# Designed miniproteins, single chains, continued (5): the designs that were tried, part 54

Each design is a single chain, and the fold is of that chain. pLDDT is the mean over its residues in the fold that is shown.

## One batch from the design tools (miniprotein)

Design m17860
Fold by ESMFold2-Fast:
Structure m17860 (fold): chain A 66 residues (1-66)
Amino acid sequence: SVEELLKEARDAFKELSNILKEKIKDPVEYQKKLDEIEREAVRTYIDQGLEAAVEFLKKKIEELKK
């Protein structure tokens, strides 16, 4: 359902935000990186839909864990 995908997107973005906060100690650089990823996620949503936006966020989480 759309509600489940929205929850998954929110949970993924929250996880990504927490990983970034641990890796980037400078609050300005943290916010800049978070804004870049959010902009790309929104762009993916507009161009390819919600499921694609969720997959984009999951991909970013995996990249950040490396």
Scores: mean pLDDT 86

Design m17861
Fold by ESMFold2-Fast:
Structure m17861 (fold): chain A 86 residues (1-86)
Amino acid sequence: GLDALAEALRRARTASGLATGLFVLAHEVRKEQPEVAKLLEEAARHALEGRFGEAIDAVERALKLSTDPALKRALEAAREALERLR
């Protein structure tokens, strides 16, 4: 579920690990929140390319669209992990 993904994202130590978590999160939310899913896929691609600033921007845009507290926790975990890798 989303809480397990938030924990996985919080523990991410590499760009590839974080990108994997972001792609899994995008898949989980795609049906209900397709715009958030697209932003998460964008963030994952930027992270894999070492463009952490652009990845953070995409996650922050996803946060603005999100009203689900569990999804917000996962997005905050992703943002914090991206800031650590930057």
Scores: mean pLDDT 87

Design m17862
Fold by ESMFold2-Fast:
Structure m17862 (fold): chain A 93 residues (1-93)
Amino acid sequence: SEKRKELLNRFYEEVAKALEALEAGDGKKGIEYAERALEIIDELKPYLPEEAVEHFRKAAEHLIKAAETGDKADVEKALEHLKKGVAALRAAE
């Protein structure tokens, strides 16, 4: 649906902004954007497969953790979950 596409695009935009903030060393903005991504996932629940929702939620949670701790391993985990979420989304279509 168009609403699903709009919300997914907003989710990806907030994730991209969180990653850019983390690369710039701006943990506060990293948390802000990752929290917005997490809120969008709640709105996406009726539109996505459960597996995709779970992976996208974990991606956002790891971005928040990376921003709070400065641990780049959590950025890698976030990217892995983002990739798995996209794969689950495509497999369900």
Scores: mean pLDDT 88

Design m17863
Fold by ESMFold2-Fast:
Structure m17863 (fold): chain A 78 residues (1-78)
Amino acid sequence: AEEELKKLADEANRKVGEALRSGTPEAYREAMEFAKEAEDKARKLGDEVDPETAQKYADLFERGRKFLEEAYEKALAA
């Protein structure tokens, strides 16, 4: 379960990197959709790990989503 959370975080980071390289609103939108799906998957995996580990990954995915939301808004405003 923890290894799957780490893999999910790595995949999310890769998607964020792709969006940052592209810099388009479309790329950020795709990354945000993936981040939402990853957050849901992380919550299910969180039930299989200790509460501290679950909270750590929940915080990680929440921060990533907020970052993407801000990047998307800035890309739209440019």
Scores: mean pLDDT 78

Design m17864
Fold by ESMFold2-Fast:
Structure m17864 (fold): chain A 82 residues (1-82)
Amino acid sequence: SRVQQLGDRYVQSAQWLIKHGQQLLEKLAPSPLSAQLQKQIDTIKRNIDDVRRATDDSDIISQMQRLIDSMTALNQIMLQIQ
């Protein structure tokens, strides 16, 4: 379905964002902020799995919304570091 295709695209975007977050982590000394960044990356990884496991359009939409919210939170953390 189109909803499944949207889910796949958001997963791909999230994976790209994780890569950028991980690259930023490699440049940071251990700190509460680097720990927060790692935790948010781990949250997005779980949200990706939730989107992939969703079987009906309604569940895919709800899991995608959680993924989008988590991606927004990661972007905000990354902006605070830079």
Scores: mean pLDDT 88

Design m17865
Fold by ESMFold2-Fast:
Structure m17865 (fold): chain A 69 residues (1-69)
Amino acid sequence: SFLDELAAELGLRLTPEARAALEQAWALIGDEARFRRMLQMLRELVGDRPAGRTEVVSVARLDGIELPP
């Protein structure tokens, strides 16, 4: 799916909770470029790219993230 493809591109593993929250965010944003940037910001907040590991997306971090204009 769209979210699975984006998660794979960013090297992230999504929990069911994170996936549901991201689907809600996609519905609110309605713009792929802005949504991708939001996910990139979330990845940065999780830390630098893991060396040979996949990180689980923490939805709680979205509470502090502001979407780019």
Scores: mean pLDDT 58

Design m17866
Fold by ESMFold2-Fast:
Structure m17866 (fold): chain A 73 residues (1-73)
Amino acid sequence: HMEKTEKYVKEMEELAKKVEELSDVIGPRGRALAGRVRMAALGAKTDPSVAEEDYKEAKRAYEEAIQLAKEAL
């Protein structure tokens, strides 16, 4: 239970770093998406029962950042 939650949190923190790197291309929207991923990670730390849902939301934010980067190029 807790081990799985810790893994989701770690992966969300890594996704936030990747989105932050994309902010150099996307600009403020990239930073907002990175913040959204970090908030999802904090939510999972506060309530492990939502960790899987927060992880899915973080992945959606990451996919949105990739789409915005493609549109910016």
Scores: mean pLDDT 79

Design m17867
Fold by ESMFold2-Fast:
Structure m17867 (fold): chain A 69 residues (1-69)
Amino acid sequence: MEEEIERTKAEIVRLFTEELGLDPEQAEQVADNLIESGKFLGMTPEEILEVARFGARNAPAAKAGARAL
């Protein structure tokens, strides 16, 4: 479980760095937030990764208000 969560975090960081151009530190913070929120909601690592993929794919349209923050 712990190891699978760590692997999921690494994949989320990679996705956000490559797809959104985030700095590795920013991508890691976003990944940590997604994992914590997902764990709080009882999601599996696979479900958390799917949420991250969906967010990365839709971020250019959905994050308009947050880009400059």
Scores: mean pLDDT 72

Design m17868
Fold by ESMFold2-Fast:
Structure m17868 (fold): chain A 120 residues (1-120)
Amino acid sequence: SREEMIEKAREVLEKVEEFIKTAKKLMEEYNIDPSFQEGLLRNLEQIKKSVEEVLELIEDPNTPYEVILDQVDALLEQVETLKDFINSDLPEEVAKELNEKLDEIIELLEELRKLIEEAI
């Protein structure tokens, strides 16, 4: 149902917000370059905005499920790209902790995708 999709999308949003907080804390703790921090945080805010857009699409009963599915697929691709970026440029200890959080977000997005696909 759309209600179940809304609940799942909200759970994704909460996890993304927690991820942003964790990323900020770890980057400050490990004295990561400020320009890199700004670039990563900008990318994270774009992902958060994409999650908020997915939630808005689900909340609109006139939005076709196929449109929502396409946006979730695009969001999954954005998150995978972020994962590659984290693994290439951050210290191993920071990358490991952030990857654990990203894997939780990916799992929730895949669960949301399944709910949408089953409704089509």
Scores: mean pLDDT 87

Design m17869
Fold by ESMFold2-Fast:
Structure m17869 (fold): chain A 62 residues (1-62)
Amino acid sequence: PAPMSVPQMLAAFQQQVASESDPARIRIYQAVIDYIQNNPATVTYQDVVRKYMEIKMAMAAD
């Protein structure tokens, strides 16, 4: 089945990138956008949430 709300999440992350001035946060949002765009026909809301959490954890590890 086609993903529901994922295009809305993509738009929301794109807006976050446009309004965000912190390069670290921009990088996180851009990585999520890339994930969605690489998997547009199969990614679900839960997949996006999980990926966002993974990216945040990875980038918190300095």
Scores: mean pLDDT 75

Design m17870
Fold by ESMFold2-Fast:
Parts: sequence; C-alpha cells; structure tokens
Structure m17870 (fold): chain A 56 residues (1-56)
Amino acid sequence: AEAAAQAGIAAARAAKTAEEAFRAGVLGSINTADAGGSQAQVDAVAAAGREAARRA
C-alpha cells in the first residue's frame, strides 16, 4: 500500500506534461486503493498528480 502510493507520487513528479502527471496521479490512486491503502494515502497520490500537473 505505502509502496504503491510512493510509486504513484514519484511517477507524477517525473511526468513531463500536465496530462502525464494527472494520469500518473489517477492510476497511482487506483493502485494504492487496490493494494489496501488508506484514504489518506489515496488522497496524497491524487493530490501529487494534480500538483505536478499544475506545475507542468
């Protein structure tokens, strides 16, 4: 769960476009939830994707 959340956040931050960052956040959130992650972990991954998308 935590590993999935951290992977999603890292993918969002490594994205070169806003679209890639947002997609990484969405997919990372789904993967974190599927791995039994908490709502806070899911929210953190989604927030990282949105934040990275805003900066791209």
Scores: mean pLDDT 78

Design m17871
Fold by ESMFold2-Fast:
Structure m17871 (fold): chain A 110 residues (1-110)
Amino acid sequence: SSLTREAINSLIGAALNFIGAAVSASLGENGIEQARLSLESARESARDAVRLLRKVPELREVGERLEEEVERLTKRGLEALEKGDKETAIRTALEAARFVSRALSEVGSI
């Protein structure tokens, strides 16, 4: 459906921005601000996907899990960046990217 395709595009955007956050955080102090912006962009893309998935009854539970996990992981990543814990920020962003990739697979199977 059109909604499913739009949700997939938003999920791809979220995954790429989570990967981008991990890459930026790995560059050290000069990458922290870009990592923060990438995490915020990933969260917004995921929120866009959640809004679309809520309109598809078969995907409502995927959207609810995505909303809960992305908010949790984004908060953890932002807190890690604020504390200068780059390793936790990188691991958390990659965990979020993997979670979004699994959601992509579930959405793409419909």
Scores: mean pLDDT 89

Design m17872
Fold by ESMFold2-Fast:
Structure m17872 (fold): chain A 98 residues (1-98)
Amino acid sequence: NKEKGLQKFGEAGRAAVEGDPAKAAEYAAEGVEYLGESGDNETASRLLETMARQVRELSKTDPRLRPLADALEEAARLVRDGDVKGAAELLRRKAEEL
């Protein structure tokens, strides 16, 4: 469901700005799954890359966000390679660590 995926990425971005990297990672994982179900891997990869860049900038003032930025970059790569499940699993595992 593309609309659900876009909503989850919006929630992920908000959580990151609010300083909750664990929730951001979990919402991003859900967004990846919903967009993957709709076959929209290109949008999922692009949103992960955009979010990774934004979180990387935030990590300059909050170093706790650095592992989230790394995970979002790796998840974007996995989605580009067609591994939507691997990307979601990576983000969920990172949420548990954060």
Scores: mean pLDDT 87

Design m17873
Fold by ESMFold2-Fast:
Order: structure tokens, then C-alpha cells, then sequence
Structure m17873 (fold): chain A 77 residues (1-77)
């Protein structure tokens, strides 16, 4: 469902933004900016999900979420 795809993308954006704040607090501005950019892309995907086909919405939301999750994992090492 497109609504679930949008929700997933928004959740990933929220998590990316939170990790970006933590990276900024640690002085890692490069990681913070990278996370903010990926979170922005995830949020944009969520906003557009209801205008996409269900297949495109699921694919793009999954892709955007995966990119944020990888960046969070790399920041947390």
C-alpha cells in the first residue's frame, strides 16, 4: 500500500534527522550533512508516494529507507 510506503519513508527520515543531530553534537559535520541529505530524500519520497504507482512507491521508499539505515549504521560504528 502506498500509505505504508510513505509511512516507512517518513520514519526513515525522522531516524536520519535524529542521527544527524547526534553527529553534529559530536562535531562530525560531514556525517551530519550526509544523514540530513538522505533524510530529506526519504521525506520527499514519502510525500510523493501517494502520487506514484504502488510498485514504484514501495520500491523507492525501500531504497530511500535502506540508504538512511546504512548511513546510520556507518555513523554508529
Amino acid sequence: MRERAAEGAFRAADRGEEMARQMEAKGDLKKSQELLELARQARETGERALEMTPEDAEFLATLASSRVEVAIHEAEK
Scores: mean pLDDT 83

Design m17874
Fold by ESMFold2-Fast:
Structure m17874 (fold): chain A 63 residues (1-63)
Amino acid sequence: MEREELIAEARRLGEKAGLSPEQIDLLVQAVDDMLAAGVDPEVIRSGLPAAVQTLAEKERAAA
């Protein structure tokens, strides 16, 4: 199922970017919510790198 693959990809990208487990969980929650709302998996997948990058930058700004 594409849903589980997208969640796994989000976790991999989050880990690669150095996100905390809590931030990775938030990213996974957002992906799951978007899929439940009927957002195209392709759109979600293409947006994952940018979303992960944004979360990593927010963590730096919050310090």
Scores: mean pLDDT 78

Design m17875
Fold by ESMFold2-Fast:
Structure m17875 (fold): chain A 100 residues (1-100)
Amino acid sequence: MTQAQINAMIAAIRSQPAFAVQVANITTGTFGNQNGDGTIGLYDFYNILQYFQVADSNGNGVITRAEAAGMPQSVISAYDRNGNGVIRYAEVQAVFASIS
């Protein structure tokens, strides 16, 4: 996933009215569930995209298991839908489509 693709997704999330509501209701949660509601919402997805900007340290457009070492297994499993041990832009887009 490129920086330009991540920036485009962040801009799209920020433009949604639901994002402001989720930000206003921030609670303490786990990584990938920052608002503590037990689901991956727009705010949780926004935080994960910001993590992907840092975790893709080699800029190859994928997050490997090693790059995701700080992520809980539940978050990795939510994005690594095909179980191949990497998180790709297509998997991230599929998650976004399911919550937007």
Scores: mean pLDDT 59

Design m17876
Fold by ESMFold2-Fast:
Structure m17876 (fold): chain A 92 residues (1-92)
Amino acid sequence: SKKEELAEEIGRAAGKIAEVLKKQGEDADPEEAYRRTKALVRKILSQPPEVAKEALERAIETLEEEKKTASPEIAEELEKIIKALRELKELL
C-alpha cells in the first residue's frame, strides 16, 4: 500500500541519518533507527485519523526545526521524511 511505501521511505531516511551520525563518531545504530522509526509511523497510522493527523503535523513541525541546524547530508534525509509525512497526512 502507499502508506507502507511511505513508512518504508521514512524508516530508510532515519537509518541514513544514523549512518551519517555514526561516521561522525556518534553512538548511532542505523538498523535500530530504521526499525524504531518505521514502528513509530505504523503506531501513528493505527490511531483514529484526527489523532494521526495531529501527530504527523507535530512530527513535521519538529523536523522542520531540526532541518534548520542540520548538516546538508542530514537535512536532505530530513526533507525526505518531511515530504513522506506530508503525503501520509493527505492519505488520511
Scores: mean pLDDT 89

Design m17877
Fold by ESMFold2-Fast:
Structure m17877 (fold): chain A 66 residues (1-66)
Amino acid sequence: MEILRRGNLVALIGVKKLPSGKYKGTVVVFDARTGEILAKEEVVAETEEEARKKAREIAEQLLERL
């Protein structure tokens, strides 16, 4: 699990292997002051590293826009 922070925003990044053999990257962004979930996104990729990379890119974009 990877954690990115920007001001009061925290992005949690997780990667899980799916039964299909593919990998699911998950991103959850929440407000550290309130615990409110502001965004949740998922991405599927062929490898763990690709899923992690794509999830990180999504997390960075969400932290810039929120």
Scores: mean pLDDT 83

Design m17878
Fold by ESMFold2-Fast:
Structure m17878 (fold): chain A 105 residues (1-105)
Amino acid sequence: SEMERARREALELIREILERFARLLGMSPERLEELLRRAEELFEYLLEQGVDPRTAALAAAHLALLGYSVEEVEEIAAKLSPEQLRAVVEHYARLTPELLRLAER
């Protein structure tokens, strides 16, 4: 389906982002695997909240890099309106390309 394709492309985007950070920061393969698992959990949660796959992927990768678990994000989200949650998610998604540029310094 078209949604399954978008989901696969989003999961690949998460991998590309986190693998690039792993290279820039000299991250171990074990640490990268942990980040990928955490980012995928965050991505699934954001999809369940109605976030589009690309925005969810960008935000999930960023939140995983900051050390957030899905449980921590769920606790924060429970205190926000749907509109506030969308704004926060979109903010982190927008900052992901900037974070990559900062890591290259």
Scores: mean pLDDT 86

Design m17879
Fold by ESMFold2-Fast:
Structure m17879 (fold): chain A 97 residues (1-97)
Amino acid sequence: MEEKKELLVLTSKELVELFKDKPPLSEPDEKHIEKLEEIKKLAEEKNDEKTKEIAENLIELIKKGVPIERLKPLIEELAKIAEEEGHKEIAKLLKEL
């Protein structure tokens, strides 16, 4: 379970690096950024550093204009982990993305 969360951290980091030197793909969806910032804050309050880092990486990808639909598999897996960890509010916000 912890290993799956580490994989999500690494996967999100790798995606950020892939888009680092590329021009923005499209205009960012500010509503998705706001929800991810709420998730980041809740993760910080729970001392969940890995969920916080994943949320930060997702924010960077959305700012680069990566469509949320391309990130849905990662978001859905993170929501599943959050639900299993008892972080119900984080799981709910992730499912609303």
Scores: mean pLDDT 80

Design m17880
Fold by ESMFold2-Fast:
Structure m17880 (fold): chain A 93 residues (1-93)
Amino acid sequence: GSITNLSDEEIEEAKELAEKYGVDPLLLLHVLDMLVEYDKNPSEELKNQLRAFLEGVVPKEQQERLLRAALEFARKQNLEKAVEFLEELAKEL
């Protein structure tokens, strides 16, 4: 997308994490953008959108690795609410 919730530094961190975990950087960037918004303004709708994206758009073979990459990013950025949600998602996989 042309507009993101991520800073330039966070975009570079996301690209490095995508390489580290072997996931599509565009898929990771999209998930991280939604997680940053969720951490600021938690909603059931955004939780459902994140679940639907992970289950329907992210290839099954990348889902666990992408979730691990997102968790590392969220912990480094102190996105406390996003971390809690990602830990819930990890139990569902």
Scores: mean pLDDT 83

Design m17881
Fold by ESMFold2-Fast:
Structure m17881 (fold): chain A 92 residues (1-92)
Amino acid sequence: MSEEEIQEYLAEAEKAYEAATDLRDKALALMGLAGAYLAQGDRKKAAELLKKAAELLLSVDPNSPIAYLILAEAYKLQGDEEKAAELRAKAA
């Protein structure tokens, strides 16, 4: 993607997050933001946003397999492969 496309997507994703009133919609917007930061190569920021998205999903459904998969991806982005594997096992 071009730098302009990534910046436009970031702006739209941030607006979606601010406009969201439902926790699930906020989590989806945070995942979109994380994807945009990953496209820019900012793995640390992407991991932070994915952790926030997973926390929101777990607050709605503590047994959400998708929330554990999102957390696993966040830890993988931070270089914690062991924690990522543990979280993936919880999603199974």
Scores: mean pLDDT 79

Design m17882
Fold by ESMFold2-Fast:
Structure m17882 (fold): chain A 113 residues (1-113)
Amino acid sequence: RSLATLSVREIYEYLLRYLDEHRAAVAVLYLVQLRFDNRENPVPYLDFLRRLEEDPVAAAEEALAALGHPSIAELVERLEQLLAEMKEKGIGTPEEQKELEEILARVRELAAA
């Protein structure tokens, strides 16, 4: 099943079958950053989607390393910043923004525990 056809929420739910919530959220953050940091070149985004499909554990460790091994609290801050930038710059769909807000809410619950 190609992850390229799934929504951000569906990708997160897929990853939760293989990853803890922290790693799944890190992978989603990295995926969304790849999509929006280089909007003219989808290759890094599509390559990472393929890695998530082939080996979600290895892909999540790649994302952790690329992002400097953020703690769950740092992940909350980065997701909040990404979502704010998306809203300010009008990037992503309203549906994608809402799905990221739902993921952020879940990560905030984990950070507060």
Scores: mean pLDDT 81

Design m17883
Fold by ESMFold2-Fast:
Structure m17883 (fold): chain A 87 residues (1-87)
Amino acid sequence: VKELERLAEELRDALAESIKQRLLEMGYSEEEAEAAAEAFRSLPPLEQALAAVEAAENPETAPLLSEEQRERALSAKPEVEEIRRKL
């Protein structure tokens, strides 16, 4: 649990930035993209960690993370998958 919270804290800004960049690529305004990024930062740490693993696994979003950030997110994948199975 604490490892997922630490992952969320470390990747929070990177994931918020990746959300912002993706929305800008989709044609949303910078104001709308910033609002979405801030909404992400307000999510509980577990949901942020789930989003980090999803972003690292998706070829379209993986380049928005550094290699180190992707490796860290993927290292948490087994814990994330176990939590998903228990829900």
Scores: mean pLDDT 70

Design m17884
Fold by ESMFold2-Fast:
Structure m17884 (fold): chain A 90 residues (1-90)
Amino acid sequence: MKKELTEEFKKALAEAAKTGSNEEVRKTAKEMTLKAIKELVEKGYSLEEAIKITSEAAAEAITELAREGVMTVEQALAASLGVLEAIESL
């Protein structure tokens, strides 16, 4: 699950990064985080467990994409802010 979720975040964030828009990266990260948390809760995970799994998967994806040079430092920060905004909106 977490590995699969990390790969989904990597794919979506890499596509958003290709647009060159920090706003698109932030929006994509926020939408994916909200969707992943909702899906995990629907599968019987607690809200706390869903947040933990999703946050760890997103952090791993962002870190890997930044290290690979697929994402700029500014885009990585935008993605991280998107994840935080999603969690704050719960």
Scores: mean pLDDT 87

Design m17885
Fold by ESMFold2-Fast:
Parts: sequence; structure tokens; C-alpha cells
Structure m17885 (fold): chain A 89 residues (1-89)
Amino acid sequence: METREVETTAVQSGPYTVLEVTVTKDKPARAVLNVEGHAGNGFLKPVIASQTPTTQTLWVTLSVEESARVKEVGIDAIVKKVVVTLEPL
């Protein structure tokens, strides 16, 4: 099992801020995402946007309220850390 902090890209989709996380895998593995933020809430369930044997892209949508806060205070104030745990298949 490998746990690492990953970089995220924040994109806007209407009123929502979506975090896009791309994880590179050295071996077939399941990526488990943990998103830590200042509020600890306002994050919708992560979804798998795309998957290959060597990469997995996950989307984490923020609530409308947290997305508005991202516009006011910036993403770094809302999302402190994104950690991925790679579990062997």
C-alpha cells in the first residue's frame, strides 16, 4: 500500500468548482482519495472520470457553497491536502 500527496487542478463547471486529480500507478491498483480542507465538509463523493492500467483520473466536486468560497478566498484556503492511497488489486 502506497500513500502520497498529489497535485490537483481546480476547474469551474457552472457554479461548481471541480478538483481534477490524476494518479499514476506503477502496478494495477485501486486509488482511494482523501481530500482534506479547512471546513472538512462540502465535498461531494469522488467519481472516476477515466481509468487506464497506469493512470486514474478522479473528479471531486465541491458544493455550491464551498465553490463560492473558492472564488472568494482561493482554492488553497479550502483544500489543504489531497492524499491518494494505492491499494493492490
Scores: mean pLDDT 69

Design m17886
Fold by ESMFold2-Fast:
Structure m17886 (fold): chain A 57 residues (1-57)
Amino acid sequence: SMAPDLTEEEKKSSSLKLERLLLERYAAHPDPNAFRQQMVDNPATILNELLKEASKP
């Protein structure tokens, strides 16, 4: 679908939680600039990556 699955409020709530997770990932990331750009350009992509990381065994 072309429509977003999340509402603007849900995105904002996710952004707050994402910010904390991103701070940890940012500090541990080998290329923080690339990670930061992805956060700005595609927060949904970063959200998926964090979800995958949380689900990894």
Scores: mean pLDDT 63

Design m17887
Fold by ESMFold2-Fast:
Structure m17887 (fold): chain A 85 residues (1-85)
Amino acid sequence: GEADLLARLALADLRKWSKEAKEIVLDFLKNDKDSLSDEELELLSKESGRSKERVQKGIQNIKKLIKENPEAGKRLIAELEKLVK
């Protein structure tokens, strides 16, 4: 489905990121956080090549899709946990 395609695209991008950046994304998706801190957004902006605003909106959209598609969300979180190790 659409959520599965988005999850696969996010994982492909994230594989190139630092362990710290991957941990920030994983923490945000697993917790009840609604937004990232300025320091977290700066790191993700630098590694993704996207603006802080685009990073914040993108990760919030992913979290919303996980909430709407919990099975796909569990798979994405499990794959991210493997990438952080």
Scores: mean pLDDT 75

Design m17888
Fold by ESMFold2-Fast:
Structure m17888 (fold): chain A 79 residues (1-79)
Amino acid sequence: MKKSLSIGEAVRRALREVAELYGNEGLARFLQTLADYSKNPEFAEKLRELAERAQSGADPDEVIDEAAKTVEEEVKYSK
C-alpha cells in the first residue's frame, strides 16, 4: 500500500537480476560497488560483509533481503 517501498523494492529487484545473470560472484561485486558509493562508512561496511557472504555461497535471497534493508536504512539517514 505505501509507495515508500519503491526504493527497497527497486534495490531488491536489481540485486535479484544481477544474481540471475551473474550468480553469487556478480552479486558480490555489485554489492562491493554499492559500498564504494555509500556516503556512510558503517553502511558501506555492511554491504561489503554481505558481498563476502555472497562469495561464500550464501543464499542469494537472504543476501538480497539484507542488502535491500541496508540501502533503505542508508537512504533514511542520508535524507
Scores: mean pLDDT 76

Design m17889
Fold by ESMFold2-Fast:
Parts: structure tokens; sequence; C-alpha cells
Structure m17889 (fold): chain A 68 residues (1-68)
């Protein structure tokens, strides 16, 4: 539970800061495939507003929680 929360907070921080190296590493450590990771990075890069970007982060968080 505590470690899961720590990983989720790191994922949110990395995504919000545009630190895609750290974000990719955290998603891999959570058990996401390279394809799933690339699809989420593509969605983040395609976001047209801060609100749309945050929605993608919420999708990533949900996927990470499901894999942990």
Amino acid sequence: SKKKKEIIEKVKKAAREGDYETLTKLMKEAGMSDKEIQEFIDKLNAAKSPEEYEKVIEEIVKKVEEKL
C-alpha cells in the first residue's frame, strides 16, 4: 500500500514535469509493456490543453494501480 502510493506519486510528478525518462522507467517497473508505455507517451504529447494532459495522467495512474 505505502510503496504503491509512493510509485503513483512519482508517476504523477514525472508526467507533470515532462520527465518522460523517469515516467517510462516507472511504468516499466509497474509491469506495463513497451507498447502501452509508448501509447501513453503519445497521448501526453498529443494533449492540446493542461486539462487534457491531466486526464492522460489519470489514465496512466489507473493503469499503474491495476498492474501493481
Scores: mean pLDDT 84

Design m17890
Fold by ESMFold2-Fast:
Structure m17890 (fold): chain A 94 residues (1-94)
Amino acid sequence: SLVDELEELKAELEKIRNSDLSVEEKRKKINEVMNRTLELLNKHDPEKAKEFLRRVLQAEMDAYEAGKSQEEVLEVGIETAIEELEKIIEELKK
């Protein structure tokens, strides 16, 4: 069920990424998905939850320092969250 729940959260992130929603609406929805992801990961492995959050925040910070726009920073954050969830899902399937 953990794999299925993480795959559902990843699919929600992909749907938000591909939507025509405003930056503010995407940010709100992404925050909701991120909070659910962190709660789920923290329940099973607090260190994985911490690493997941750190990697997403680091990617956004790197994009911000590189002079990316607020929209581009959000896009990098979403893509990084999707990539990190995929890695966790694949590790759990082993």
Scores: mean pLDDT 88

Design m17891
Fold by ESMFold2-Fast:
Structure m17891 (fold): chain A 73 residues (1-73)
Amino acid sequence: SIAEQAEKQIKALTELAKEKGKEDPEVVKKMVETYEEDIEEIEKNPPPELSPEEVERIKKAAEEAKKELEEYL
């Protein structure tokens, strides 16, 4: 499903940001900003091709990833 693909991508990007963030904290800050923008966009303009359940899953994945990365700021 689209939600499953998005969840996998979010996890992969979060892991990458953590690794790169060990040498450059700016990478973590930019990823947090990206997740904030994505969450706001999904809430205001949810994609019509996604079910409400898929929207909620993607939003939660992004919120969890953002919170996890904020611990590194």
Scores: mean pLDDT 80

Design m17892
Fold by ESMFold2-Fast:
Structure m17892 (fold): chain A 98 residues (1-98)
Amino acid sequence: MKHPDAVVVLATPEKKAEYEKAIEKFNKDNNVDIPFIVEGIQDPEEILNLLMSAQGQNMHVIMEESIYEKIKDIIPKGVKIHVVRSAEELYEILKELF
């Protein structure tokens, strides 16, 4: 019903800056100041802990496909996950969420 209260973006370290730039552009283009957490994570255990923290919240998790492929079999139930392959796909998902 309502747009997310927060969005967590999980990117590889190599793509973190690219995704942060896409989020900044989205916020400026849409005059939105949304709490975004962008993590350049490689460790599946850190990713899992972050996903568990998102359970039961009006929070959406957007993750790069390469990260999703590593953890897809262990994703906690009740976490809203979106998978992206590029900054352009991230921007489109943000448009759909808001």
Scores: mean pLDDT 74

Design m17893
Fold by ESMFold2-Fast:
Structure m17893 (fold): chain A 111 residues (1-111)
Amino acid sequence: SMEEKLAEIRENLDRARKAVDEALQAVKSGKPKEEVLKLIDEAIENLARIVQLAREVLSPETVQRIADLFRKALEEITRLQKEGKPFEEIVEVLRRTIDEIQALIDEEEAR
């Protein structure tokens, strides 16, 4: 149902936020690079699932905006990785993207 898919979107948002917060804590605690990358990958996977689920329950306009935010985030993360930037900058991109996607979902539900 639409209600069940909206609940799954919110669960994936919560999982993405948790993975990002855990990635930041792993960086600050001096955890191995592979542990940090696993958490970043988990956040990206949860965001990809949100894009897929959004196509089934949200308006085409909102879906396009969510897909564009996700695409821009992946492009920025790829650039930061190629430039050897700290994981904290990648975490910042993911946190911002999650917040912007959450705002779009909340805006559509308020209509």
Scores: mean pLDDT 89

